# Designed miniproteins, single chains, continued (5), part 26

Each design is a single chain, and the fold is of that chain. pLDDT is the mean over its residues in the fold that is shown.

## One batch from the design tools (miniprotein)

Design m16878
Fold by ESMFold2-Fast:
Structure m16878 (fold): chain A 75 residues (1-75)
Amino acid sequence: TAPLTDAQRQALNRAMSEVEEEASKVLSEDELEAVLAEFARRAAAYAQANPDASAEELYEKGVEMGRELIEKALA
């Protein structure tokens, strides 16, 4: 597996922090843990499939994935 660049890692960490902040406002602790775990899995898979992805692309994709996971948890 190709390692992430520092910029890519920072972008995903930024997206995760935003997802965690938003999810913590509307989800229970158990739901929050599940959402963050699934987010981490999806983000890692996307980064591995797209090693040339820019930090901006990874951030935007991370935020998108996080929103989808929060919506599913609230349904």
Scores: mean pLDDT 82

Design m16879
Fold by ESMFold2-Fast:
Structure m16879 (fold): chain A 62 residues (1-62)
Amino acid sequence: MIEEVFQRPAPASYEERLIPVEPGGYLYEAYVVEDGKYVSIARVLAPTEEEARARLEELLAR
């Protein structure tokens, strides 16, 4: 299990994406596009989509 977090406040608007990863997990990421550049806010890796969403929600609620 790997969890990556970025210690920056979540902006008022951001986008989320879910990426299936081998050998059978999910990477869920919150990001923004600033000045045409992609910037990651938070990422989580979890064995299921539901777990990944729950973990990302928990991180961003802080």
Scores: mean pLDDT 70

Design m16880
Fold by ESMFold2-Fast:
Structure m16880 (fold): chain A 86 residues (1-86)
Amino acid sequence: EREKLEEELKKEEKRMEEWKETFERGYRESPTRQSKISLESSRKSIKMIEEAREKIKEGDYEEARETIKEARRVLYGVPLNAPFFA
């Protein structure tokens, strides 16, 4: 289970970092309230992925899994700043 969670975490982290770069560029080129919210959501999701990684190290696999789910929801679940759902 730990190996599979680490693999999933690595995939999510990479995707969220790519999303963050996209939103940072978008905000730089066109600073709006919506683009700022999108950028902040991506930053929050990345922080949550880091928390999930620490939970995996502690052996809290259930909490890590829930944190990964919440990170995905934060990135994609906000109606005004998430134009796609993954």
Scores: mean pLDDT 74

Design m16881
Fold by ESMFold2-Fast:
Structure m16881 (fold): chain A 91 residues (1-91)
Amino acid sequence: MKAVLDRIEEGVRLTLEGGLRDEYIGFMKIGEAYKELVERNPENETAKLMAIFADRFDSYVSRIGMDKILQQIDDQERQQQLRQLLKQLAE
C-alpha cells in the first residue's frame, strides 16, 4: 500500500512543481498507481475514476503526440483545465 501511495504523491508533486514533461510523467505515474489500487480494492470509486482518466489521457497523448501535448500544456489555460480535472476526480 505505502509504495502505491508514495507513487501517487510523487506523481502529484511532478504535476504541481515540475516542468511540462514532468507534468506528463506525473499524470502517468498517478494513473498507474490508481490502476494498482483498483486491483486491490475494486469498489474504490475514486481509484476507478482516476484509472479511467489515466487511460484516456495516455490514449490522448499517444494520438496527439508528445510535442503537441507539450505545446498545449504551454497554454496556461489548458494546464489549469487539466489540473482542475485531476482535482475534481480526486474529490
Scores: mean pLDDT 61

Design m16882
Fold by ESMFold2-Fast:
Structure m16882 (fold): chain A 75 residues (1-75)
Amino acid sequence: SAAELRALLREHLRTSPRAAPVFTALEEAGLDLERMVANLKTVLDADPSLVADLAPLLDRLPPELAAYIREQQRR
């Protein structure tokens, strides 16, 4: 769910200096999981360094977002 994805990312990125755009993307999506995934893809395109931060969570992310991160890792 959107709430579970938000909680997961807020905890994992709690101390990350790169977290602010991710947290903004989560808030703007509200409870819309599809919008949240779309917003996160936009954030990852702007800051590819976040791909490394999210890679440990791939098995816990929505399949569409996990597939996107795997594609970014091949670049």
Scores: mean pLDDT 80

Design m16883
Fold by ESMFold2-Fast:
Structure m16883 (fold): chain A 80 residues (1-80)
Amino acid sequence: SNEELVEKIEKLLEEARELLVQYMQLTPSISQEQIEQALQHIDGLLEFLKSNADNSEFLQKALQALEEQIAELKAAIAAL
């Protein structure tokens, strides 16, 4: 259901936020402003989901993109 998709995406956005905070703590040489902008972008995505909660196509695309981004972030952290 769309409610299950929204819940899954919200949980992945929470995971992405936690991973970005972890990455920031492990990489003091990285621009803090860039990480802060990424966190603000996550907040914007949550508002976008609220506006498109009934659109299955957008939810599926958002889910796929977010899963890929989280996998890349996890790989970046593991490479440190």
Scores: mean pLDDT 79

Design m16884
Fold by ESMFold2-Fast:
Structure m16884 (fold): chain A 63 residues (1-63)
Amino acid sequence: SEAEREELAKRFGVPAEKLTDELIELLLQMRKEGLSEDEIMNRLAAFIAEKAGYRKVAEYYRG
């Protein structure tokens, strides 16, 4: 939803318009696979940071 998109944008310092529907679908897919909330958030943070050009931030969230 828009509220979730805005929250992710603020949390990771990425413009909301850079958060695609693919990211939301990825979130839902990971929840279906039974990943923990922390694991899901770390993977999303890494993906978003990498898309925004913050490679070191992406590596931080991956491990």
Scores: mean pLDDT 68

Design m16885
Fold by ESMFold2-Fast:
Structure m16885 (fold): chain A 70 residues (1-70)
Amino acid sequence: MKAQELVEKAREALEKGDYDKAIKLANETIDAGGFIEGLRILSEVYEKLGMTEAAERFRKLVEEIEKRLA
């Protein structure tokens, strides 16, 4: 599925340290309906960039969305 392919490519870019590509693919994942998965990737990218406050903000947003869907 398209969203899953974007997630896999974004994860691959993140592992290679290509954070610009990882951010772009994470945003494309969100646009394709993988909203939670895209936000998780953004959280991981910002954590690796040392932007811990931004990473935690994305992580809390994911938690809030999941609580509302439960």
Scores: mean pLDDT 80

Design m16886
Fold by ESMFold2-Fast:
Structure m16886 (fold): chain A 70 residues (1-70)
Amino acid sequence: MKEKRDFLLETYKRIYDEVKKAYQEDPEKAEELAKSILEEMRKLGREDGWEKIYVNLAENAIKKAKEEVE
């Protein structure tokens, strides 16, 4: 119940923070990091049966991080 919510919120914040920092340091490396995160989240979601949720969460976190840098 709450474990799922905590995992999703913590994962969103982690991705958001990592991608935002990467875009501030090196946008080209940030794009590679974003692709890596999407691949990892897709694999994890497939194992958990939540591929769509995990990928959507990662895409939203990445998009928000990129938008808030500039």
Scores: mean pLDDT 79

Design m16887
Fold by ESMFold2-Fast:
Structure m16887 (fold): chain A 74 residues (1-74)
Amino acid sequence: SMRKEKLERLLELAREMARATARGEYRPAIVERARELEEEFPSISEEEEAELKPKIEALMAELEPIAEARRAAL
């Protein structure tokens, strides 16, 4: 379905941006991208959630230390 293909594309983009931010690039953009992904899909099926959960957790694990570093710099 187009929904699944779009969701997979957004996840891949989010992963790329998270890794770029770990290198010191796109720090504000990854936060905005995570927000966009959440707003794009306000409700996700149980099946989709089960498949995406480990991928999202991995992404959030990459984002957390960078978000903390940014907050410390404020």
Scores: mean pLDDT 66

Design m16888
Fold by ESMFold2-Fast:
Structure m16888 (fold): chain A 59 residues (1-59)
Amino acid sequence: GAGESAAAAVVGAGLASAREFGREVGIEGARRGAEQMRRAGDMSEEQAEEAVRRTEEEL
């Protein structure tokens, strides 16, 4: 669904940032992306938290 697509985009952006600038920057990027998607209505709060957790696990 839309939330799953938004979560994948957040994770991908976080991983890309982490490759360039390191793990902490990647995680911060994922948190910001997830919050933007949550405020836009593309993700629930739970989905936003899960996207950040998934980014952390993949790093």
Scores: mean pLDDT 80

Design m16889
Fold by ESMFold2-Fast:
Structure m16889 (fold): chain A 58 residues (1-58)
Amino acid sequence: LSEIAKRTGLSRSTVRNAIKGAEVGKALKASQRQIAELLGLSQSTLSRVVRAAREVEE
């Protein structure tokens, strides 16, 4: 979480919520747009967090 927050310039809380929302949305077959709207984030912000999370896991 801290590493992703540093890479995206977002708060740790925002990153945590975005990751949880993305995981739940993927399980529910929801689009990134729907997940972003549910979390009150822009689709660009959600996409950036998901990308940073993948880079950290590599």
Scores: mean pLDDT 72

Design m16890
Fold by ESMFold2-Fast:
Structure m16890 (fold): chain A 85 residues (1-85)
Amino acid sequence: TDEILKLIERIERLVKENLPKETADGVIAGLEELRKLVEEGKYEEALAKAEALKLALEDNVPKEKSEPILKELDKLIEKLKEKAS
């Protein structure tokens, strides 16, 4: 849905604003893969990708930098759960 795609765009912006370029590029690649799954209607796979991305951010990024990204990513995860059966 438009709302899910807008959330992905917002997360990509926050990633670019809060993370170093090399880390941001990797996270954005993951978000683009997630976007493709959403556009293909593969919401269960998109949910799994979003949850994996959340774990990677929690493990590899300082809390102060990850917090604004994780807040929007949690909203995305909840919306994907609504679409997954």
Scores: mean pLDDT 83

Design m16891
Fold by ESMFold2-Fast:
Structure m16891 (fold): chain A 90 residues (1-90)
Amino acid sequence: GEITYTVKLSPEEAKKLLEAVKAEDYEAIAAIFRSHGFDITAEEVKNALNGKDGKLYINGIEVKNREQAIAVLEAVLDEEEVTVTLVLKA
């Protein structure tokens, strides 16, 4: 089974996410999800970003690694809202 967590980020939150992804700060990424009410761990985020035990989507685009996540986030930073979806194995 899979559990899906979707957060809608402000431009400021999307910029924080981009900086956390660049820094490989998985705890900061998990903290963004927790601030939206989801009990997500740094390890779950790390595994999803590497395509091992989950998937990450930005505005519906699947990102399979750090380089893709950075590229997609940089492309959408000027939007009023960025949708990030984390799919984890249950």
Scores: mean pLDDT 85

Design m16892
Fold by ESMFold2-Fast:
Structure m16892 (fold): chain A 88 residues (1-88)
Amino acid sequence: SLIEEARKEAKELALRLVRERASDEEIEKRLEEFRKKALERGIEKEVIDKLVEEARLFVYNLLGGAYVLSAVKGIPLEEALEILLEKL
């Protein structure tokens, strides 16, 4: 379904944003681009809003967690991200 395709796209986008260590500006820009494309495909706003919010929370939680893990353990940020991503 269109909704399942959009859900997969949102998850793939969120993973890319985490791996690329995207800035806050880039995260919000890419999520807004996703929202616009999903609306153009006729997906209901409430479904899109939920997917965008879930993707936003996923990205910020993983990046924030990786920054904390990196700082506390004294390991590179890329290593901290890999540790957290392996637990998914």
Scores: mean pLDDT 87

Design m16893
Fold by ESMFold2-Fast:
Structure m16893 (fold): chain A 89 residues (1-89)
Amino acid sequence: SSDPAERAELEREVREALLTMAISVTRQSLPFAAKVSPEAAALYQEARRKYEEALEALRKGDFASAEELLKEGQKLSKEADEITKKALA
């Protein structure tokens, strides 16, 4: 947005989401998927890489790249979640 306060709020939300997603994938989703579905584990590894790249972009002040990488990582995590659920059914 054109409002500096709105921009700062969006940057904070992206940072919080990235930290939450990176921690969740690394500590919970990836170790579990590795035991159940190699395909899902591979997608979680790609998602983790996207979250790591997004955190680095955010650290450098590149909010636009961070937001795009967050969305890409979320898409990969969702695909991995769906594969994991099917493997458990």
Scores: mean pLDDT 83

Design m16894
Fold by ESMFold2-Fast:
Structure m16894 (fold): chain A 71 residues (1-71)
Amino acid sequence: SEFDEAFQKGMQYLQQGIAAYKAGDKEKAIEYFQQAVKYFTEAVKLSSGEKKEQAQSYLDAAKGLLNEVQQ
């Protein structure tokens, strides 16, 4: 489904962003977290109920990490 594709891409970028952040690569971490936010935002729009709550939780986490790495 379109939801599964968006959510999976969000998860992939979130994982890549975390790896870049741990490696000290702030520029790559910002890029990956921005992509994670984009795809989790689409996942939230494409879902309802528990799936929407799960996607929203990951969206909030990705936004928090993006804010943290930009400081």
Scores: mean pLDDT 90

Design m16895
Fold by ESMFold2-Fast:
Structure m16895 (fold): chain A 59 residues (1-59)
Amino acid sequence: SSLIEQLRAKNDELAATTRQLVATYRADPSATKELKELAEKVFALAREISALREQLAAA
């Protein structure tokens, strides 16, 4: 279903973004702007995943 496809895509993106956040922090923990942008993206993806899960549960 389209909801399951979206959920998988968002989970993959969350995993990739989290790995990028960790890699960026390890490379340069003073890169505050980049780290903030990646952290904001992680939170946004987590919220989208929660919303998609609620939609799937309601279906």
Scores: mean pLDDT 87

Design m16896
Fold by ESMFold2-Fast:
Structure m16896 (fold): chain A 61 residues (1-61)
Amino acid sequence: MLSKELIELHEWAKNKKKEKIKKYLIEVEKLEEEEAEKIAEDLIKLQEEIEEYKQKVKEKE
């Protein structure tokens, strides 16, 4: 897997581009539409959790 593809996926998740993530999961990961939709939503949520964690770390030092 190419790091560039993962960076693009993270950017789409950060910008809540659910349809782009879903299309990627269907075309690249060969997932069914319903699974791709659930994973896309989970990835967006995970990205938000990661950003919150980074803010907590920065607030300390």
Scores: mean pLDDT 73

Design m16897
Fold by ESMFold2-Fast:
Structure m16897 (fold): chain A 99 residues (1-99)
Amino acid sequence: SSAERKKRLERLKEILEFTDKLIEQLKQIRAALKEATGEITPNVSAARAALDGRDLSEEERKAALQKIEKAEQIRADLEKESGEFTKKVMKEKEEEEKG
């Protein structure tokens, strides 16, 4: 029906909007890790390893570690939000299929 099609289009719009948010957050994580280490690193563990190889003052090392910690917090929050969004979309789809 036209009403069912409209609900599917609204759900696709929500998925696309959430995907755009995910891309922006991932860019922020990568930027924070690059700012902390001076190089592109694939994850927090690699970023910490990159810092261990650098001749940094205690103050510079502390500042860099704090930036890595912020990147990890954004990643953890993003993982939680992504899980909650997926659960919401799955529930909406199930309710539509039952009606």
Scores: mean pLDDT 80

Design m16898
Fold by ESMFold2-Fast:
Structure m16898 (fold): chain A 60 residues (1-60)
Amino acid sequence: SAAADEAEIAAGLARFKEFASKFLSDEQVEILLKVREILTAYNKKATGKPVAFVTIPGKK
C-alpha cells in the first residue's frame, strides 16, 4: 500500500522535526532532514519503496 506508506512516512517526519527542534539546533535538524531525504530518494529510485529508519538484520 504505497499511499498508506507515504502518508505514514510524512507523518513520522513531521513528528520527528517537531520533536527534534526541541533538543537540536535548526541547523542540525536541517542536516538530519536532508540526509533522510537523500537516503529516501536513493532507496525509492533503486527499489521504489522507502527505507525503514531502523537497523536491518544484515546485508542483502
Scores: mean pLDDT 65

Design m16899
Fold by ESMFold2-Fast:
Structure m16899 (fold): chain A 65 residues (1-65)
Amino acid sequence: SILEKVAARLRLMGIAIEIGGSVRVVSPDKYELILEEDSPEIRKKAEEAKKLLEEVGLELEVRYL
């Protein structure tokens, strides 16, 4: 539903703030999480965000700079 997608997007924003990443909107159903740092802890949170979006039919691409 629209509400589930909104909730997932808000949770993605919360995770991005927590791990120091930025979120880019690629399309209505596709998002990009951009991370400047790479650690096992950051990777775990990024994977959590990816699974969260996939559960509601959204796509997340994770990029490390």
Scores: mean pLDDT 85

Design m16900
Fold by ESMFold2-Fast:
Structure m16900 (fold): chain A 76 residues (1-76)
Amino acid sequence: MMIRATATAEAGKLSVLLIGKNVTAASLSESVGTGATTTAEAVATVDEPVENATAIGLSSKKGAKITLSIEEVTPL
């Protein structure tokens, strides 16, 4: 199945790391401007349920709150 990890924070640079049993996917996103909200997404194909995947968000701004979500993406 496909799994997507999404991270969102008020920071100029934001990365998300998606870790599965046999896969690691990472993404870095940048936004310009003070107070800008940045969203980063990583997608991986895994042979495991979504609840067995882990996501980690990293922000360039100290103290920024990062909202993390992991979702199963159903291909058509």
Scores: mean pLDDT 73

Design m16901
Fold by ESMFold2-Fast:
Structure m16901 (fold): chain A 82 residues (1-82)
Amino acid sequence: SAKRELAEILGVSQSSVSTAIKLAEKGAEKLKNKDVEGLRKVHEETKKKLKDERVIGLTESLAHLLAEGKTLGDLVEALKRA
């Protein structure tokens, strides 16, 4: 699954990835609704719940991709090509 592949690429727990995906989905909703204050609150929650800067950055990138209609699989493929 894309979730498992992402955990393996980053060398982090599947629990951390699950938290990151949930936060990215919240961020994507705020982006789609142009809710700047809501997006800022999701960003603060992301930094509070996730400690790895790579996972935090990935969560923010995934939120933007999801808001554009792309998927978690698209992010995994981009990371494999990097």
Scores: mean pLDDT 82

Design m16902
Fold by ESMFold2-Fast:
Structure m16902 (fold): chain A 76 residues (1-76)
Amino acid sequence: SAADDILAMAKQGALEAIVRYLLRELERAPSEAKREGVLTVLARLAEDPAGRAVLERLLPEIEDPEVAARVRGLLE
């Protein structure tokens, strides 16, 4: 139904906002320990079909090539 489609889009938007936040935290991480912490959370999201789909969609928008390469590794 249209209502179910709208709710799914709203949930997808919230998940995208969370993933975008985590990707910024990964780029801004002041230490390797912090980077590994963020990557652990992203890896768990990649195990979920919805989380994986968001990461795959956002991958082309990642400006930092090192961050993009690390995220690609999580999707393999």
Scores: mean pLDDT 79

Design m16903
Fold by ESMFold2-Fast:
Structure m16903 (fold): chain A 67 residues (1-67)
Amino acid sequence: SELDEARELARRLLDYLDWLASTVELSPRVLAERERLRALLADPNATAEELQEAILALIAALREEFD
């Protein structure tokens, strides 16, 4: 399902960021978007659309930081 795909992508992205944070210092913006995505992933009522929006926001923040 679209929700299952969004949850899987969110988990992989969060795992990647946890590894990246152990290697480099992440900006407050990236950290804030990471925590937002974590909160949504932990919410049993989160929709696929909410997860997709949070994933895109986090990717945008990462692109701005690493340019």
Scores: mean pLDDT 86

Design m16904
Fold by ESMFold2-Fast:
Structure m16904 (fold): chain A 69 residues (1-69)
Amino acid sequence: SEATEAGRIAGKNAGAGTGAEEAAKGAQLVSDALAPTSPGVARQLREAAEAAAKGDTKAAAELIEKAGG
């Protein structure tokens, strides 16, 4: 199905670093916005952004999960 194929392509693109780079930019923006009010969460998002920028999507996901759990 188209949904299955789209999900597979998105996952592959994230693993290839393209999606990780976009995620890193998003996390950096959110981190900067939260820093004045939630420095702990901002720090976790910055670490996740750095991991994502290196293409380590799994490490980035684990950092986000740790911040939320």
Scores: mean pLDDT 61

Design m16905
Fold by ESMFold2-Fast:
Structure m16905 (fold): chain A 77 residues (1-77)
Amino acid sequence: AEEDANRLLELYENKDWEGLEKLVKEILEKSLEYQARVIGIMILKLIKEGKVKVSLDTEEKIKEKLEELIKKLKEKE
């Protein structure tokens, strides 16, 4: 999940739209849990890099809710 999130961000920064589309399609074929993990990691990385400005409380809540969602999805799949 983290490797795919990093790769998506790299492809986006390099404007490799073909590679980006291919990887997005591969991720969309994965479980909803995996898709949520990739998206959550991307958001957290963008916050850490200062590209998205949120409060520390909001960042902590995003991490907490992502872990809760992942746990819930694992229990349902």
Scores: mean pLDDT 69

Design m16906
Fold by ESMFold2-Fast:
Structure m16906 (fold): chain A 81 residues (1-81)
Amino acid sequence: MTDDQRVRVANSIISGIQSIIDSGQWNIDNNASQDVLQQSVDTINGMIDKADRLRPQFPPDYQRQVDVLVGQARGVQQRMS
């Protein structure tokens, strides 16, 4: 991948993680059903796995931002469990 492609992919992953954090938090705040919470947990796990696989290809600043967001996503996941 070119550096421009790596940055584009990193931004896509960052946006994706932020979106699932926001959706997970909305489900918690609105007392979603256990089935919806479980689906949200599965979605977060899938995004974290994808982020972990792609992270080594990202520039260091983007790697650090992904690490912070993955930590936040895991926090939301634990609150749904």
Scores: mean pLDDT 83

Design m16907
Fold by ESMFold2-Fast:
Structure m16907 (fold): chain A 67 residues (1-67)
Amino acid sequence: SSTIKVLISGLTPETPWSAVLTIAGQFGALEVERLDRTRAILTLPVSADLEALEAALAPLGATLERL
């Protein structure tokens, strides 16, 4: 498969969803699925830099887990 899925956790009510979408778009996300207020799944190209994505999410208090 040319894609991978990652779980984002630790989103808060203060984190605007637009910030999550902006970061996802910067990393080439093909799909973004909001699971609940605190979690989302991103579908990314397999070439995506997950270390850089995790660093971009850290200021939001969010963490990243590969699915």
Scores: mean pLDDT 85

Design m16908
Fold by ESMFold2-Fast:
Structure m16908 (fold): chain A 93 residues (1-93)
Amino acid sequence: MVLSDEEVETILENEPKFKAEIEEARKELEELIKENKVEGYDAENRLLTPEEAREMFEKVVKATELMIKAAKAQKEGKLEEAEKYMKEVEELR
Protein backbone atom coordinates (compact mmCIF):
# COMPACT_ATOMS: atom_id res chain seq x y z
CA MET A 1 0.00 0.00 0.00
CA VAL A 2 1.37 3.45 -0.97
CA LEU A 3 -0.88 5.25 1.54
CA SER A 4 -2.54 4.03 4.74
CA ASP A 5 -6.36 3.88 4.87
CA GLU A 6 -6.22 6.73 7.42
CA GLU A 7 -4.10 8.88 5.06
CA VAL A 8 -6.51 8.17 2.16
CA GLU A 9 -9.55 9.20 4.25
CA THR A 10 -7.78 12.37 5.50
CA ILE A 11 -6.75 13.44 1.97
CA LEU A 12 -10.24 12.83 0.53
CA GLU A 13 -12.01 14.61 3.42
CA ASN A 14 -9.72 17.63 2.94
CA GLU A 15 -9.87 17.68 -0.90
CA PRO A 16 -12.34 20.65 -1.09
CA LYS A 17 -10.19 22.53 1.46
CA PHE A 18 -6.98 21.87 -0.53
CA LYS A 19 -8.62 23.11 -3.75
CA ALA A 20 -9.92 26.29 -2.07
CA GLU A 21 -6.55 26.95 -0.38
CA ILE A 22 -4.67 26.46 -3.68
CA GLU A 23 -6.96 28.93 -5.50
CA GLU A 24 -6.59 31.52 -2.71
CA ALA A 25 -2.79 31.03 -2.49
CA ARG A 26 -2.49 31.48 -6.27
CA LYS A 27 -4.32 34.82 -6.03
CA GLU A 28 -2.10 35.88 -3.10
CA LEU A 29 1.08 34.94 -5.02
CA GLU A 30 0.03 37.01 -8.07
CA GLU A 31 -0.80 39.98 -5.78
CA LEU A 32 2.62 39.69 -4.06
CA ILE A 33 4.34 39.58 -7.48
CA LYS A 34 2.51 42.76 -8.59
CA GLU A 35 3.49 44.53 -5.34
CA ASN A 36 7.12 43.27 -5.55
CA LYS A 37 6.68 41.63 -2.12
CA VAL A 38 7.62 38.05 -3.05
CA GLU A 39 10.05 36.56 -0.53
CA GLY A 40 11.75 33.27 -1.32
CA TYR A 41 15.31 32.04 -1.72
CA ASP A 42 16.97 29.35 -3.81
CA ALA A 43 19.61 26.89 -2.53
CA GLU A 44 22.27 29.64 -2.82
CA ASN A 45 20.16 32.10 -0.77
CA ARG A 46 19.33 34.17 -3.88
CA LEU A 47 15.91 35.86 -3.98
CA LEU A 48 13.50 34.07 -6.36
CA THR A 49 12.36 35.84 -9.53
CA PRO A 50 8.59 36.08 -10.18
CA GLU A 51 8.93 33.31 -12.79
CA GLU A 52 10.81 31.03 -10.34
CA ALA A 53 8.24 31.76 -7.60
CA ARG A 54 5.40 30.78 -9.97
CA GLU A 55 7.27 27.60 -11.00
CA MET A 56 7.79 26.57 -7.35
CA PHE A 57 4.10 27.25 -6.60
CA GLU A 58 2.96 25.17 -9.61
CA LYS A 59 5.17 22.26 -8.43
CA VAL A 60 3.43 22.38 -5.01
CA VAL A 61 0.01 22.48 -6.72
CA LYS A 62 0.92 19.52 -8.97
CA ALA A 63 2.23 17.49 -6.00
CA THR A 64 -1.03 18.16 -4.09
CA GLU A 65 -3.17 17.17 -7.11
CA LEU A 66 -1.11 13.99 -7.60
CA MET A 67 -1.53 13.05 -3.90
CA ILE A 68 -5.32 13.50 -4.22
CA LYS A 69 -5.31 11.34 -7.40
CA ALA A 70 -3.25 8.68 -5.58
CA ALA A 71 -5.71 8.66 -2.64
CA LYS A 72 -8.69 8.32 -5.02
CA ALA A 73 -7.00 5.55 -7.03
CA GLN A 74 -6.13 3.64 -3.84
CA LYS A 75 -9.72 4.04 -2.54
CA GLU A 76 -10.94 2.49 -5.84
CA GLY A 77 -8.43 -0.40 -5.53
CA LYS A 78 -6.25 0.89 -8.40
CA LEU A 79 -3.00 0.36 -6.49
CA GLU A 80 -0.71 0.55 -9.56
CA GLU A 81 -2.12 3.99 -10.50
CA ALA A 82 -1.79 5.17 -6.87
CA GLU A 83 1.87 4.02 -6.81
CA LYS A 84 2.54 5.83 -10.12
CA TYR A 85 1.10 9.11 -8.80
CA MET A 86 3.13 8.85 -5.56
CA LYS A 87 6.32 8.28 -7.58
CA GLU A 88 5.54 11.46 -9.57
CA VAL A 89 5.16 13.36 -6.24
CA GLU A 90 8.58 12.00 -5.14
CA GLU A 91 10.17 13.13 -8.44
CA LEU A 92 8.91 16.73 -7.90
CA ARG A 93 11.11 16.98 -4.77
Scores: mean pLDDT 74

Design m16909
Fold by ESMFold2-Fast:
Structure m16909 (fold): chain A 71 residues (1-71)
Amino acid sequence: MPSIEEVLSELSKLLGEARRVLPRDVYDEFIKRVSQLMSDYLEGKLSDDEFKERLLELSREIREAIERARE
């Protein structure tokens, strides 16, 4: 299992690519989801493991969106 820092580093790189490739509205929706996850985690609504799992799921969805946009 990667660390939170490793997952966040990878997510940051994916968001940079998404900003260049995805429509603005799709990109903005992913940013809102990231912000909500960060808020929930900082408020204690998510454990460390739940936070990592949700970040990994979001990273997968962003990769899939980028791949679809390049087709």
Scores: mean pLDDT 83

Design m16910
Fold by ESMFold2-Fast:
Structure m16910 (fold): chain A 95 residues (1-95)
Amino acid sequence: MAKEIVEAVRKALEQTRSSDPLEREIALALAAMIVSILIQEAERASEEEKPEIKEALEEVARLLEEGARDPRLSEETRRRLRELAERLREAVEKL
């Protein structure tokens, strides 16, 4: 699960660099959906599941933070990626 989610986020981040506004919006929507799913999984996590889920949240947050620093992206896209990363960081602190 974690490896597949990280790969999905990497692909979404690649698409945020698309020259097509529709492809960029779909990629941002997909990233937001993945973030929401990860936060829900963290909230439902048993003590045994917390370490793996925490690692997945931290890795996805790191990737989103890297995307938010990409000067090739619009300021709006970078802002949206930062907001998603902040949500994941907050979820990690509650674990």
Scores: mean pLDDT 83

Design m16911
Fold by ESMFold2-Fast:
Structure m16911 (fold): chain A 98 residues (1-98)
Amino acid sequence: MQQLREEIIRELEEIREEIQRAQDENVSDEEKKQLLQNAIQRLQQLKQQAEAAGDVLTAQMLDGFIHGLQQSVDQGKYDAGMELAISESDRIISLLRG
């Protein structure tokens, strides 16, 4: 359980750093969309790992994060999606650390 949570934290930190870098570089809307879609795919893999390990609460948090990012992409609100990716990553990391 603890090892999986540490892996999830590392992946969330990587997603957060990648999104933050893209914001700082003011990339195009098409690039923002691709980054958010890539983040969604990575989060789906992490959710599947949490579910397989029986970590229902972590899986539920990741599911909510995935849905929020998907709504941002579907609505063309890429800047809001980028901000959500950073804030939700920070929130989940904090909760997983205790």
Scores: mean pLDDT 89

Design m16912
Fold by ESMFold2-Fast:
Structure m16912 (fold): chain A 85 residues (1-85)
Amino acid sequence: SEEEKKKLVQIVSKLTNLVFEALRKAKDREGLAEAYEKTREILKKIVENFDEAKKLVLEFLDWARQRYPEIKEEIDKLKEEVEKI
């Protein structure tokens, strides 16, 4: 639904802001490149295939959780929000 797409976009926005802050503090150039590509793929799939976009968001959350343990609690909350869609 359009409401579910809107919720997923809001979650992606929150996720990218958290990841961008974490990678900026770490000066993580490789993380920036990977996060950018993950975000691009998600945004493309939101238009083409919502179920695949949701899977990619969950993969991005797991990637961020593993790479930036300091934001783990915020990532876990976002994962719960995705699972409710």
Scores: mean pLDDT 88

Design m16913
Fold by ESMFold2-Fast:
Structure m16913 (fold): chain A 77 residues (1-77)
Amino acid sequence: ALSQAVHDAFLAIQEGIDSLSPEAAAKVGEAVEAAINAGASAADIARTAAQMLEEEGAPQDVVDRIRAAADAVAAAS
């Protein structure tokens, strides 16, 4: 359950990043790295990625799927 939710979140995040310019993708990566270095939970890291992807103009469907996966990670933790 948790491993599948994390995997689903990772795939959706990758799909979101692949939809962006290299510059926008770098901003998402920087925000995720900052969250990891701050000791954020897996769910909060995924939520940070979703927020930045939404800000950078990734498809809303992808952002919504990441948020759903983050909620599943939180519930399984």
Scores: mean pLDDT 82

Design m16914
Fold by ESMFold2-Fast:
Structure m16914 (fold): chain A 84 residues (1-84)
Amino acid sequence: GLELSPEVEAVLEEEFREESARAEAITDDEEALAFLRELVERVLGPAVAEEAMAALRAGDVARLRAIEDRMAARIVAEAEARLA
């Protein structure tokens, strides 16, 4: 996994407090898929969100991991920019 500083983690917790609460409350697979699509669309745009949904349907773990890594990198970079 990615190594996060406590400061970056705190910024992410504050910025994504609502999303974190929603994720924690999700019990249905359909809600989990909708949440994932919304997150990917917000961070990387609708084209990548559709790519993520297609990869999920195909069971393409390598593609999902690549999208996850891209999301994490973008989110961390934006959080670090806010701390600077």
Scores: mean pLDDT 72

